# Ledger of designs, part 65: designed miniproteins, single chains, continued (2)

Each design is a single chain, and the fold is of that chain. pLDDT is the mean over its residues in the fold that is shown.

## One batch from the design tools (miniprotein)

Design m6247
Fold by ESMFold2-Fast:
Structure m6247 (fold): chain A 83 residues (1-83)
Amino acid sequence: SSLSPEELALLRRHLIPSSYQGPVRDYLQFLLGQADKNGDGTVSFDEFREFYELLNPDEPPLSEEELRALFALVQAFARREGL
């Protein structure tokens, strides 16, 4: 149990397709698995940025500061959930 409603909404808005109705945990696990190109459980900021751009091709780009904050939130969630 673990995300605030604001954190959940932020992750859904920026990383999860509007058509996805399942748990945020499951979709983030999928994304982290896709970003982890070497299978060592480590996702770099650059890999995260690439996935963000793929999910939001028609949106104005987030600033590097905003992307880093979102990445930190994803990493904190992943650590909490054992992902």
Scores: mean pLDDT 72

Design m6248
Fold by ESMFold2-Fast:
Structure m6248 (fold): chain A 67 residues (1-67)
Amino acid sequence: EKIVTMVLEADITDEAAQAAVQAARDAGAKNVAVEKLKDGKTKITIEVEASKAQKVSEAVHEALEEA
């Protein structure tokens, strides 16, 4: 299966980042990593099968919009 890597950077709380991680996993992401950047933003890196990339992207975007 083809793996796609998606990267998102946002000024969000740790709770919002955790919600986004769970949303990505629930939508079928294979791997999700969270890193706090030096400027205070949170970087979320998601690895997902190409066939599920859209669903995962939408789920993450929705979770972050709620924050």
Scores: mean pLDDT 79

Design m6249
Fold by ESMFold2-Fast:
Structure m6249 (fold): chain A 90 residues (1-90)
Amino acid sequence: SGAELRAQLEAWFAEARELIARIRELIRQGRGEEAWRLLEELSQRLEALAPLLRKLAEVDPAGFPEVEARLRALLAEAQEVAAELLRKLP
């Protein structure tokens, strides 16, 4: 259902935000290898989100723009931490 799918997406966003916060903390601590592993996990979670977003667009088109905007904001944050981490590669 649309409500169940939205609840699943809310849980996904909460987990992704915690992961990004942990990546930022690890980068600040100079723990680049650990930050990279979490960034790979975030990338895998983002890839898994695509079919869920397509399903949301079909079953809850009115709710889709809000979720899409939140995803764009999260992707911007992920890109920023990825860029910082890449600058610190040997």
Scores: mean pLDDT 83

Design m6250
Fold by ESMFold2-Fast:
Structure m6250 (fold): chain A 80 residues (1-80)
Amino acid sequence: MEELREEVKALIDAAKAGDLETAEKHRQRIVELAPKASPLEVTAVAMLLLAASIDYRLQGKEEQAEFLEKAARDVLKAGE
């Protein structure tokens, strides 16, 4: 689903910029789209967000890491 991929990119870009308020808006849209996406797409998105979370933890950016980890869990749960 192209819209899901665009929202995931926008969320990651906002988190990268430290704009967690904008990232939260994209997280909400991704959660709304997850039930309409394939299980493979939901899993791929969750894995991408978890990988980004680990990278931010290694950089000492704990707030960004926690946000991305939560986003990954919320997406996976919504896709059930």
Scores: mean pLDDT 84

Design m6251
Fold by ESMFold2-Fast:
Structure m6251 (fold): chain A 61 residues (1-61)
Amino acid sequence: SIEDELTAIMQETGKKLKEAKSAEEQKEILEEAIRRIEEVAPGTPLGRLYVALLRHEMKKI
């Protein structure tokens, strides 16, 4: 399902962020995750929520 795909993207993104060595690498990982979510499920409530969370994480860097 789309929900399973979005959850998988978020789980993969979380793992990549834990392994990231720099702020630049963290930003690239977050930007890629946003692109993937917007390609898979643009305009869905869950997709919008996940994109908002990822953008909030980028602001902390």
Scores: mean pLDDT 85

Design m6252
Fold by ESMFold2-Fast:
Structure m6252 (fold): chain A 65 residues (1-65)
Amino acid sequence: SMINEEVARDILGIALNFEVGLETRIEGDKVHVYGVSKDEEEREKIERAAREFEEAVPGAEVTLE
């Protein structure tokens, strides 16, 4: 299913409320998140939030860059 970009950004922003400066781009069912930290601990937290978002929004696929 297609996701509204503003809604996806708001939901992901809530899930990642401890992160700032992350940008999102929607392409069909894919959500691209840019500005992901190179720090392993930070990346793991963002990865968990991305998977939780996919669980909450059926059909969504989150890619971290």
Scores: mean pLDDT 64

Design m6253
Fold by ESMFold2-Fast:
Structure m6253 (fold): chain A 58 residues (1-58)
Amino acid sequence: ADLHERLMAAFDDGRLTTRELGAGALYLQGLTHKEIGERLGVSENTSRSHVSSVRRKL
């Protein structure tokens, strides 16, 4: 399974929040932390925290 499949499985298991799922999906599409923050309506630093949490859980 690829990273996207692992991301969806982690969300289905309740290990990811909706924001972490969104941040992880955008990160896998190649967006920067700034662009992910802009898409989710959060700061770049908050986006970095969400991506870091997703990477730790996968």
Scores: mean pLDDT 79

Design m6254
Fold by ESMFold2-Fast:
Structure m6254 (fold): chain A 91 residues (1-91)
Amino acid sequence: NPEEEAKQRGLEILIEEIRRLMESLRLPDANPEALEKHDELLEEYIEIAKTAVPDELLRELGLNPDNEEVLNKAISYIFREALRRYEEENR
């Protein structure tokens, strides 16, 4: 389905943009104690991601930016995936 492929591609682009933002900020800290507190750090990073995610891109992904619950879940997913990729690159 071309529409679903386009949505997945848009999601991949957004994940990569957030990952690059994290890389430029040197996040997360390479401290092992910070890695163990991943869940605590994710909430702070999710708030940063909320300000960085364009409403237009979310609409292209078929996500309603006016629905706070859907928006929060989408941002949490995008951010966790970006964080995972960032950590793999910086091992």
Scores: mean pLDDT 60

Design m6255
Fold by ESMFold2-Fast:
Structure m6255 (fold): chain A 86 residues (1-86)
Amino acid sequence: SKKEKAKELLKEIFRLQAEALGIELSDEEIDEYVDKLLSELSDEELKELAEKTIEELDRILPTLSPEMQEVAERIKKLLEELVKVL
């Protein structure tokens, strides 16, 4: 379903964000954060948040190290897919 695809994309986004920030999160903790986000935001609000995050990533990309740029680009692609699914 559309909701299941959004959940899978959000799990990957959170995993990459945690890795980028040096935060150790289990798969269970990531599932919990994603479920909470999906319960608190409508599809329209989630899409707006994703689009806003893409804009912010584009702004900071030139200031990041090459390693962090790779992670940011992967997160951006997942956010773009999330926007298409929503």
Scores: mean pLDDT 84

Design m6256
Fold by ESMFold2-Fast:
Structure m6256 (fold): chain A 80 residues (1-80)
Amino acid sequence: SSEELVEETVARLEEILAEMEKLAETEEQKAEVERARRSFEEAVRLLRRWVEEGAPREVIERTIERILRGFEALLERLKA
């Protein structure tokens, strides 16, 4: 279901954020991760609202894909 997809995504994003927090060493990197956490919180609220409102699964899936790409890109930059 869309609810299951969103909750699986939330769990995945929390894992990525935890890895980012472990990798952040500088004040700048820590600030970037803090901004990512705020974006995550906003995205979670939006996705859960869309599920409640019966938004099309395809819209939810495309939005999740974009969010995950952004977070994974930031994680890879922190690893470099």
Scores: mean pLDDT 86

Design m6257
Fold by ESMFold2-Fast:
Structure m6257 (fold): chain A 69 residues (1-69)
Amino acid sequence: MSLEELRAQLSAADRQIADYILRELKEEQASPNPRSTLSPEEQARAMAESFGLSEAQIEALVAWVMRSL
């Protein structure tokens, strides 16, 4: 599935959450000191779960974020 197709599966609200998570992960990667012992994928998933999304929404959102990194 293409990055564009993954993005198209997200609702407007889910896209805002995805953009937020992607920004946070990019800032973490740019940091000289990592704030978390979790992998980027585990961090993306944990953040998505904190928004109260369904498992299907989490899977689609995390897939887009990981491919966008």
Scores: mean pLDDT 77

Design m6258
Fold by ESMFold2-Fast:
Structure m6258 (fold): chain A 75 residues (1-75)
Amino acid sequence: EEERRKRLQELGRQITDELERGFRRAAERAGLSNQQIIDYARDVMGLPDEDIAEIERLLNSPDPRLRAEGVLMAV
């Protein structure tokens, strides 16, 4: 029982890690509109102004890694 639970938790962690990495790369390639991402974070996710400002900063970065991080913060 515990052994099986540990294996399932480890599998879940591995899947989550791969999904997060895949999502970062997909966001970089997709070239999503900064405004669409900001609107989603504000209107759907209900993030505070401080987090919206950080997302805007990341999305306007020339570093594609930081832009992907901004997308992940918004979802």
Scores: mean pLDDT 69

Design m6259
Fold by ESMFold2-Fast:
Structure m6259 (fold): chain A 65 residues (1-65)
Amino acid sequence: MQVTKETAVAIRAIALSFLGGEVVGIKDNTITIRLSKENLERQLEAARELEELAKEVGLTVEVKL
């Protein structure tokens, strides 16, 4: 059985932080994430997956470099 979409979003955000990304904040249903230039390709893929999942639960993801 699939985990809840909200839990999946949280797991993806945590995984992104281990790749060098940072969750800057949550404001107006928008999750802001800052990426590092190290492991950028892996961070971009993880951010893309997070953005798709977040849209399914009514959240927007903003990515900063």
Scores: mean pLDDT 73

Design m6260
Fold by ESMFold2-Fast:
Structure m6260 (fold): chain A 80 residues (1-80)
Amino acid sequence: SSARAARVRALADEMVAASTNPVAAEAVRDTARLLEAGVPADAARAYAKQWARERVAQGTPEADAQAALDAALALIDRVE
Protein backbone atom coordinates (compact mmCIF):
# COMPACT_ATOMS: atom_id res chain seq x y z
CA SER A 1 0.00 0.00 0.00
CA SER A 2 1.31 3.47 -0.96
CA ALA A 3 -0.24 4.85 2.25
CA ARG A 4 1.63 2.25 4.36
CA ALA A 5 4.91 3.02 2.54
CA ALA A 6 4.42 6.77 3.16
CA ARG A 7 3.71 6.09 6.87
CA VAL A 8 6.86 3.92 7.17
CA ARG A 9 8.94 6.69 5.54
CA ALA A 10 7.50 9.40 7.83
CA LEU A 11 8.09 7.32 11.00
CA ALA A 12 11.63 6.41 9.90
CA ASP A 13 12.49 10.05 9.08
CA GLU A 14 11.19 11.09 12.54
CA MET A 15 13.22 8.38 14.32
CA VAL A 16 16.39 9.19 12.32
CA ALA A 17 16.01 12.95 13.08
CA ALA A 18 15.64 12.19 16.83
CA SER A 19 18.59 9.73 16.89
CA THR A 20 21.97 10.64 18.41
CA ASN A 21 23.40 7.24 17.39
CA PRO A 22 24.49 6.90 13.71
CA VAL A 23 24.38 3.06 13.87
CA ALA A 24 20.76 3.18 15.12
CA ALA A 25 19.86 5.73 12.41
CA GLU A 26 21.37 3.43 9.73
CA ALA A 27 19.37 0.46 11.09
CA VAL A 28 16.12 2.50 11.01
CA ARG A 29 16.73 3.55 7.36
CA ASP A 30 17.58 -0.04 6.35
CA THR A 31 14.51 -1.46 8.13
CA ALA A 32 12.28 1.23 6.56
CA ARG A 33 13.45 0.17 3.06
CA LEU A 34 12.46 -3.46 3.80
CA LEU A 35 9.02 -2.47 5.16
CA GLU A 36 8.41 -0.08 2.21
CA ALA A 37 9.22 -3.01 -0.13
CA GLY A 38 6.52 -5.11 1.61
CA VAL A 39 8.79 -7.40 3.65
CA PRO A 40 6.67 -8.99 6.45
CA ALA A 41 7.30 -7.85 10.05
CA ASP A 42 8.71 -11.26 11.15
CA ALA A 43 11.23 -11.28 8.28
CA ALA A 44 12.18 -7.65 9.01
CA ARG A 45 12.76 -8.56 12.69
CA ALA A 46 14.95 -11.53 11.68
CA TYR A 47 16.93 -9.25 9.34
CA ALA A 48 17.42 -6.64 12.12
CA LYS A 49 18.80 -9.32 14.47
CA GLN A 50 21.16 -10.64 11.77
CA TRP A 51 22.28 -7.08 10.89
CA ALA A 52 23.09 -6.31 14.56
CA ARG A 53 25.08 -9.57 14.91
CA GLU A 54 27.04 -8.84 11.70
CA ARG A 55 27.84 -5.27 12.85
CA VAL A 56 29.26 -6.58 16.17
CA ALA A 57 31.37 -9.09 14.17
CA GLN A 58 32.66 -6.12 12.09
CA GLY A 59 33.76 -4.21 15.22
CA THR A 60 30.71 -2.12 16.15
CA PRO A 61 30.40 -1.82 19.98
CA GLU A 62 27.72 -4.16 21.40
CA ALA A 63 25.90 -1.19 23.02
CA ASP A 64 25.60 0.57 19.61
CA ALA A 65 24.46 -2.66 17.91
CA GLN A 66 21.86 -3.19 20.66
CA ALA A 67 20.61 0.42 20.27
CA ALA A 68 20.34 -0.21 16.50
CA LEU A 69 18.38 -3.45 17.05
CA ASP A 70 16.06 -1.72 19.55
CA ALA A 71 15.43 1.16 17.09
CA ALA A 72 14.73 -1.22 14.17
CA LEU A 73 12.30 -3.29 16.27
CA ALA A 74 10.59 -0.09 17.50
CA LEU A 75 9.99 1.02 13.88
CA ILE A 76 8.54 -2.42 12.97
CA ASP A 77 6.22 -2.36 16.01
CA ARG A 78 5.01 1.22 15.26
CA VAL A 79 4.20 0.26 11.63
CA GLU A 80 2.43 -3.01 12.58
Scores: mean pLDDT 87

Design m6261
Fold by ESMFold2-Fast:
Structure m6261 (fold): chain A 87 residues (1-87)
Amino acid sequence: SKEEYIKQIEEALESAEEDLEKAKEIAKDPNLSEEERQAIIEGLRNGLRSLDRLIAEMQKKNAPQELIDRARELKEEIEALIEELES
């Protein structure tokens, strides 16, 4: 149903937001190794690919604009963290 779909999207976005917060906390570790830093970047890039697929699916199914905007905002935050970690 449409309600079940909306709930699934909200849960997926909540999980992605939680993963980003965990990545931000790990990224603050002054003892973070090069290998650990690269693993975080790879995880974040995988998250971006998942969000791109989710956004495309939401657009195709005419999901609420607010959820699409939320996913796009999350994508921008992930991209910003990748830029910071690559600097």
Scores: mean pLDDT 88

Design m6262
Fold by ESMFold2-Fast:
Structure m6262 (fold): chain A 60 residues (1-60)
Amino acid sequence: MIGEAVLNAIKAAAEGVEATRKAVSDIEQLLKEASEHDKNSAKLALEFGQRLLDEAEKAE
């Protein structure tokens, strides 16, 4: 499942803004190729990833 894999990747990258930024970009690419169900999961994960990036940049 793309959504679950993406969420796990974002969690692993949460400690590093650089890794999270790359994960978000990868999610956007997957979103373009995924099925409707996978697209919905990827969108939710992408929004979560972008929030993590914004918070990390704000903290720095």
Scores: mean pLDDT 67

Design m6263
Fold by ESMFold2-Fast:
Structure m6263 (fold): chain A 108 residues (1-108)
Amino acid sequence: GTGIARIGPGESFERGLERALRSLGVDARVVEVVHQDEYSLLAVVEYTLNGEKRYAVVHGVRFYTKDAEYMVVRDFRPFDTEEEARAYADKLVADPDRWRGLLRRTNS
């Protein structure tokens, strides 16, 4: 499923992303923002699964409607270590065609 959260007044992308991940049942915190622009961010997050620390590279996109602004989780890639997550994020940023692929709309 796709995580989504309404962005509150003065709320950062990182906080919006954390709340969008919580909508998926993932209580994660942003440990690094690897890339951010006006409409999206690529972040390394830390979460706990079965009592073990886990990491993920998450692509969040700002989604606008007439009534509200939302953070939407476009991609979630889990890793066992922070180092593996960072390496993946760096590789993704170095390949903008791969990174842009994460921005495409989900087909219904």
Scores: mean pLDDT 79

Design m6264
Fold by ESMFold2-Fast:
Structure m6264 (fold): chain A 77 residues (1-77)
Amino acid sequence: MEELLRLGEEAERLAAELPEEEVLAIAEEVIREILEPAMARARELAAAGKEEEARRAAEEGMLEALRAMLERLRAAV
């Protein structure tokens, strides 16, 4: 969780240096490509009664999405 907050803060700082349209486009692509598939996997694990694995899958998906967001924002700046 702490790393999610740190990455989120970095993403917010980088996003401030870009036009809003570009930030939204990057966010939409990351959500579609990374976050949505990760959340779908987490939901399937939760439905199977694997709550701990579901939580880990969701956390890993969010971290991967934030890292991808940061990488793309840095490339755009």
Scores: mean pLDDT 80

Design m6265
Fold by ESMFold2-Fast:
Structure m6265 (fold): chain A 58 residues (1-58)
Amino acid sequence: DEEQAKRLLELSRTDPARADALISELAAAGTAGPAVVKAVERIARETGRPWFLEPRAA
């Protein structure tokens, strides 16, 4: 959902440790929507972190 993606981006700026925990939780649950996956990619590029949420089989 776009709202969840926006929250994740904001959290990445204000509390990166919490953002990291949330990304890990979403990866484990396997329920990340396309907007969230795109947000994680943006965070990885912006912060220099490796891509963590890989695209699911299409």
Scores: mean pLDDT 67

Design m6266
Fold by ESMFold2-Fast:
Structure m6266 (fold): chain A 74 residues (1-74)
Amino acid sequence: MSEELRKELDDAARLFSAVALYHLAKKTKDPELLKEAIKRAEEVIKQSTNPEIRKMAEEVLKEARKLLEEYEKE
């Protein structure tokens, strides 16, 4: 496997992990899972050089932060 492909797969795996935690947090209404999703999305944004992966991570981050504010206000 090429090094570039391996890096993209690792970045994608982190992104999918953030998405999975976000989905689980929505089902359980658990703010701690949402904080972990935010942390993982931020890590993807910092480490990924792929603009599509970064864009998806930024979207997850935005949605997760909005939902976290809603959970912590109530």
Scores: mean pLDDT 81

Design m6267
Fold by ESMFold2-Fast:
Structure m6267 (fold): chain A 115 residues (1-115)
Amino acid sequence: SVLDRIHQLLDQLLDETDPEKIKELVEQIKALILGQPSLSPEAKAVALDALDTLLDLHLNTTDETFRRQAVRLTKEVFTLLFEHPHDPKALLEAEITLGVLKIVLGVAKLIKKKE
């Protein structure tokens, strides 16, 4: 399935430290999301925001704990949107999960800026 391919690409991000390869993996996932006719424009926007947040995190930390948590949260967002494409409750839950992902990014950036 497309979701299984997205999960495989997300797992590849965990060990990737080359910024160009990180960007290539993210662009592949982005193309898969944009190519899904079952996803609403609102669902695509949430999925792309989660993917942009994940990219920003991977470019700002190599810490395995932060990366694993970010990938896990991104998988949760995508699963909600792909399995429940017409459920407004699933969209809201995906938006809340994206909010948690953004908190993880914020913490990682604060740690990077400390002496």
Scores: mean pLDDT 87

Design m6268
Fold by ESMFold2-Fast:
Structure m6268 (fold): chain A 87 residues (1-87)
Amino acid sequence: SEQGLQKVIQWLEDAGLEEVAKEVRELYEKKQEAKKAGKEEEAEKYSFEMNKLLLRARGKVEGREKEAEEEIKKAEEELKKILEEKK
């Protein structure tokens, strides 16, 4: 939701992650555009990219950047496997 997005953006800005906040907003707008165009897979891709940014942001705030990157790599590997299983 727009309200949920505003809350996330504010949290990122309060944490000093203004560039991440801009990227999250851009990806949200691309996701909404893809949804309106009926491009569900493209919308899911943008959602995944937003989740990666938020995981990295949390890692920076909590001092767990290495763990966040490891979690992201696992998620990317699982997504690749799922896509390779679709013929």
Scores: mean pLDDT 81

Design m6269
Fold by ESMFold2-Fast:
Structure m6269 (fold): chain A 74 residues (1-74)
Amino acid sequence: LLEVAKEALEILLEKRIEKYKPKEEEVEEARKKIEEIAKEGAEWAKKNGLEEVVRYVLEALKEGLSFAQISESL
């Protein structure tokens, strides 16, 4: 689940980088925060039985859906 959460966050980060082209320093800071957020999110999802939701989000992101489209389907 941690790997799934991390991959989903990395896909979101890559989409934001392409759209907004932030400074390299900001990108590096975001990548470091992804590790922490993914760990906390994965543990929270396990406690609340939402592992399937996290997996769904990753698959939808891999299919090219935006975060807004995914959140509307939840």
Scores: mean pLDDT 69

Design m6270
Fold by ESMFold2-Fast:
Structure m6270 (fold): chain A 95 residues (1-95)
Amino acid sequence: DELEKARAYVAEAARALKEGDYEKAIEYAREAIEAAEKAGDLSTLADAYIELGRAYAKQGDLEEAREYLERALEAAKKAGDEISIAEAEKELESL
C-alpha cells in the first residue's frame, strides 16, 4: 500500500529530523514524496514536502527549503488540508 508506505516515510523523516540526522530526513522525505505521488494523496505529499523543507532549512540551505515548502503549500491547498497549509506557511515565515 503506497499510502501506508508514504505515511511511514513521513514519520521516519520527522524522527530523523528530531535526532539531527538531516541526510536521513531528506532520504526518507524523498521516498515519502514518491510513495504519496503513486498513492495520489495530496495531504501526505504536502507533509512529505514539509519534512523535506525542514531538513534543508536545518542544513542552512534556505533556497531549497523555500522551494519545497512552497510545493508543500501548493499540495496542501489542493488537498484542502488546513493544518498542513498552516504548517507550511509557518515554516515559510520562519525562513
Scores: mean pLDDT 91

Design m6271
Fold by ESMFold2-Fast:
Structure m6271 (fold): chain A 82 residues (1-82)
Amino acid sequence: SAEELQAKLDKLPDVIADLRAKAKTLPADVQAQVNKHLDQAAQYAQQAKKALDQGNIQQAQQYFDKAIQHLLQAAKLIEEAE
């Protein structure tokens, strides 16, 4: 639902901030890769929010899925570096 998708989108900034904080103790090259994925996740989250505000739920879901893919890549890089 649109309400459920909105609730998930509203949580993404905090998730991104938490992953950025975890990355700060990692080597600089790993931090750069993590931050690149987190920047992409933030951009897709903004596009999802805009699509949802315009009533385009299908497009909002697609952008949300892309944001989640980048969050998962960032989390994997953090896990593999620990």
Scores: mean pLDDT 90

Design m6272
Fold by ESMFold2-Fast:
Structure m6272 (fold): chain A 74 residues (1-74)
Amino acid sequence: SAETEALIERIVAEGRAKGVRAFRDKERLLHFLRQVARLNGRPLTAAELQAFLASYGIHLSRAAASRLLALLRA
């Protein structure tokens, strides 16, 4: 959706501004988040994804984190 694409573009822009190489583009961001989910040993919750991105200074609402998780599961 347009809202999900805008969310991804925002995270990529914020990640690049903060020097987070794994967030430099959509492909790398989604690959990195899927790897984080695998290493977690279970599906990420919206709360866990929100907390994880906040550790990089990227703050999402619970609704935005839920939309991002739906994209990762596709």
Scores: mean pLDDT 81

Design m6273
Fold by ESMFold2-Fast:
Structure m6273 (fold): chain A 63 residues (1-63)
Amino acid sequence: SLPPPPLSEEELKELLKEFIERAKKAKTQDERDELISELGRALRSLPTEEQLRLAKKVLDASD
């Protein structure tokens, strides 16, 4: 069977928007750590360097 296609630009945009909004509402370090873990799992199809860059964008939104 064919492998699943990579995450689309639309799906990535919606995913990031959701996580950025959740990050803005995060008040504790534990909440931020959980968000980053969930984001990492959601983005596991992307290269590690892209995952880290996107995680930084989400964290920056929580500051």
Scores: mean pLDDT 72

Design m6274
Fold by ESMFold2-Fast:
Structure m6274 (fold): chain A 60 residues (1-60)
Amino acid sequence: MEPSQQVVSDLTAAAILYGAGEDPVLSPEAKAWLSENLGVDTSTLEGQLAAFEKRLALGI
């Protein structure tokens, strides 16, 4: 499913922070969306980063 504007904003901010070497905090909605739609393990920051990069590269 397409992410909501809230999820897009959360993922974009988190991807930028994580790419800068910071630990992002994701909303439960963003974690749920990543797990359900990208099939990645969002229980780890590494899995979250992979999902962020995938969505950011798609421009969503």
Scores: mean pLDDT 66

Design m6275
Fold by ESMFold2-Fast:
Structure m6275 (fold): chain A 82 residues (1-82)
Amino acid sequence: DAEREKRQEEALRKALELEKAGKSEAELEPETVRLLAEAALREMRAAGRPEPPAERVAEFKEQLVAWARGEKTPEEIAAAYA
């Protein structure tokens, strides 16, 4: 599924570029936060990990909102779900 994999990589690159440009995480659009959540969930599935229950997915998205507000980094979020 090369086409889908390439699109996922592009989405991750753009999300990281926006974070790196970081006007403040609070200024990031909700769409960017959702792209990060979707990419992270897909990485878990690709790693053979079962998809988290809906409560954990919602919690993870709230963590990304905290990152968008400058309260947490993507690395801290990844560590919380490792």
Scores: mean pLDDT 58

Design m6276
Fold by ESMFold2-Fast:
Structure m6276 (fold): chain A 84 residues (1-84)
Amino acid sequence: LPAADRALEATTPEARRHVIEAVEALQKGDLETARKHLKEAARIGGVEDTRKAVDALAQIYENLGLPAFATRLRKLADEAIAEL
């Protein structure tokens, strides 16, 4: 979605890649890989920028009628950040 691309524009290219890979892993049901990528995104791009990108993406998924996916994405990001 163009809105998802805009949500990620403010992050570094490396941190953006990790957020994208986390979303792809979550879509495949791979929670451990998703958590790993969110942790790396926070480490590389910073905790606040990663939180903003995840929240923006979660809002997009909620608007698409996927609230369970949005909730899981936020939860995984909170867990990954808490481990830093």
Scores: mean pLDDT 79

Design m6277
Fold by ESMFold2-Fast:
Order: sequence, then C-alpha cells, then structure tokens
Structure m6277 (fold): chain A 125 residues (1-125)
Amino acid sequence: RKEEKKEEAEKKFEEAEELYEKAKQLLENAIAYAQAGDTDTALAQAQQAAEAVKKLAEKGLEAVRLYEEYSREEGLRMRAVFGGMLSSLQKLAEQARAVMLENPAGAAAAQVLDDAIAYLTEVQK
C-alpha cells in the first residue's frame, strides 16, 4: 500500500541522514587531526568516513527508490535532496584531501579520500 511505502521510505531516509551526519563529522574530525599534525588519527577518521559514505550511498539510493515507488514527484524531490548530500560530502572530502596533502605523512589519508571522492562522483552519475 502507498502509505506503507512512504513509511518505509521515510525510515530508510532517516538512516541515510544519520550516515550523512556521521560522514560529515568524521571528515571534519580528519581535517582537525591533520591540521594538528596527528596524521595517524586523521587516516583512521578518513577510513571511517569512506565507509560511512559507502553506506550512505547504499541506504540513500534504497530510500529514493522507495519514494519513487510511492510517488514519482516525491521520488524526484528526494533524489535532489540526496544528491545535495552527496555533493556536500564530496566538497568536504576534497577539502580534507587538500589538508592531508600539506604533510607528506598525510599521503595515505589523501589516497583514502581520493577513492571516496571517485566513489561519490560515480554514484552521482
């Protein structure tokens, strides 16, 4: 039933929003640790951010598909909102990568962020 589809979509989108906030916080933490010269902790935060980004893409795409099944109009709106989340994270990941590259010890974290940025770019197509 349409009402059940809407409830399922809303629950999955809430899961995606939680993953978005987690990924954002992890990227902001990675920047802060890298700026403090703690490149090992910055790498750990970047790795966790990349995992959160992957889970966000999976849950967000599932939520958008459920919205599209409920209503084409709402599906289009939610696809735009989800796209905005992915675009925001890509910009933050690019900023984090730039900070990592200021220290030679940040090369591993920069590579993790390169892979996350490539994944975000692919998912947004």
Scores: mean pLDDT 87

Design m6278
Fold by ESMFold2-Fast:
Structure m6278 (fold): chain A 70 residues (1-70)
Amino acid sequence: SADAAVGLVRKYKAEGKRASIVAMVEVLKQEVRTPEDAELKEWSREQLEWLIENTSSPYTLALIKKLLEG
């Protein structure tokens, strides 16, 4: 569910870890209800942008592009 994806991204952010690409994209699709929601969206966007710039995997790049365009 969307709530499960948001919870997972929040957990990984708190642990200093990178969340899954699918979960971070799901966070970006959520409506902003609180300032904390906006912060989580910005963090997820920055993580995905970092992956686009730093990934050596064409499969990872294609996955991010496909999910962001869908």
Scores: mean pLDDT 78

Design m6279
Fold by ESMFold2-Fast:
Structure m6279 (fold): chain A 67 residues (1-67)
Amino acid sequence: MSDEELRELLRRALDALRAEPSVALAQAVLHDLLKVAPENELLREAYRAAQAGDVERAIALLEEALR
C-alpha cells in the first residue's frame, strides 16, 4: 500500500468518526487500519484508546498519524 492510499483511508476514518463519534465505530475503523499498517504505533495507541472508550483520544491520535 502507498503512503497516499494510507492517508486517504485515515482521512475517511477521521471524517466518519467526526460525523458519528462512537466507541464501536472507532474500534471497527482502527481494527481495519491496523490490518493495513500493523506496525504503526500511533494507530496501535489509537486502537488502545478506542478499546478503553476514549474516542476523543483515538481521533487525536488518528489526526497525528495523518500529519
Scores: mean pLDDT 82

Design m6280
Fold by ESMFold2-Fast:
Structure m6280 (fold): chain A 100 residues (1-100)
Amino acid sequence: SMKEEAEKIMEEINELMGEILDTMYEQNVPQDVYVEIAKLLQEIMELLLEIYETKSPEEALKVGKYVLEKLKEVKKLVEQGKYEEAIKKLKELVEKLKKI
């Protein structure tokens, strides 16, 4: 069902967020950078949970897939040490989710 697919995407997003945080920890990034990215990821998760509770399974799945793809891009930027670009993409994602 679309609901089961949306739930699977949410699990993949949770896993990917954890991988981003683990990567930053392994890279020994400055604490202020770690905290800023962690706060943005938390805000994205809170907004996504609200969307999953308030929207149809079809809309939730569409938004979830979009968030997953954007977080994959953020992970690549973090792996490359491009933290300012990663923060910018996360802020843009927060702004987009707030409009849904």
Scores: mean pLDDT 89

Design m6281
Fold by ESMFold2-Fast:
Structure m6281 (fold): chain A 85 residues (1-85)
Amino acid sequence: HMMAELEEEDRREMERLKKRLEEISKEKDEEVAREKLRELAEERRRAALELAERLGLDRAEVEEELAKLEAKLDEGIEKLLEELK
């Protein structure tokens, strides 16, 4: 089922995200860390939109869900930047 595929891809993406965030948190240069976080956020946004298009989902619904994910990423970015200080 398509839902099972979504769960599998989401789990793999979350594991990848977790590892990349851990690596970024070890960066001592705040400017470099910010750039890497922006790249990660943009890549994840593109992947989600591509997945939505492939599944025939409503773009507006996906954009709303992405806004929620972006809010969580912004919170994570603030935390990581605070730790890098």
Scores: mean pLDDT 67

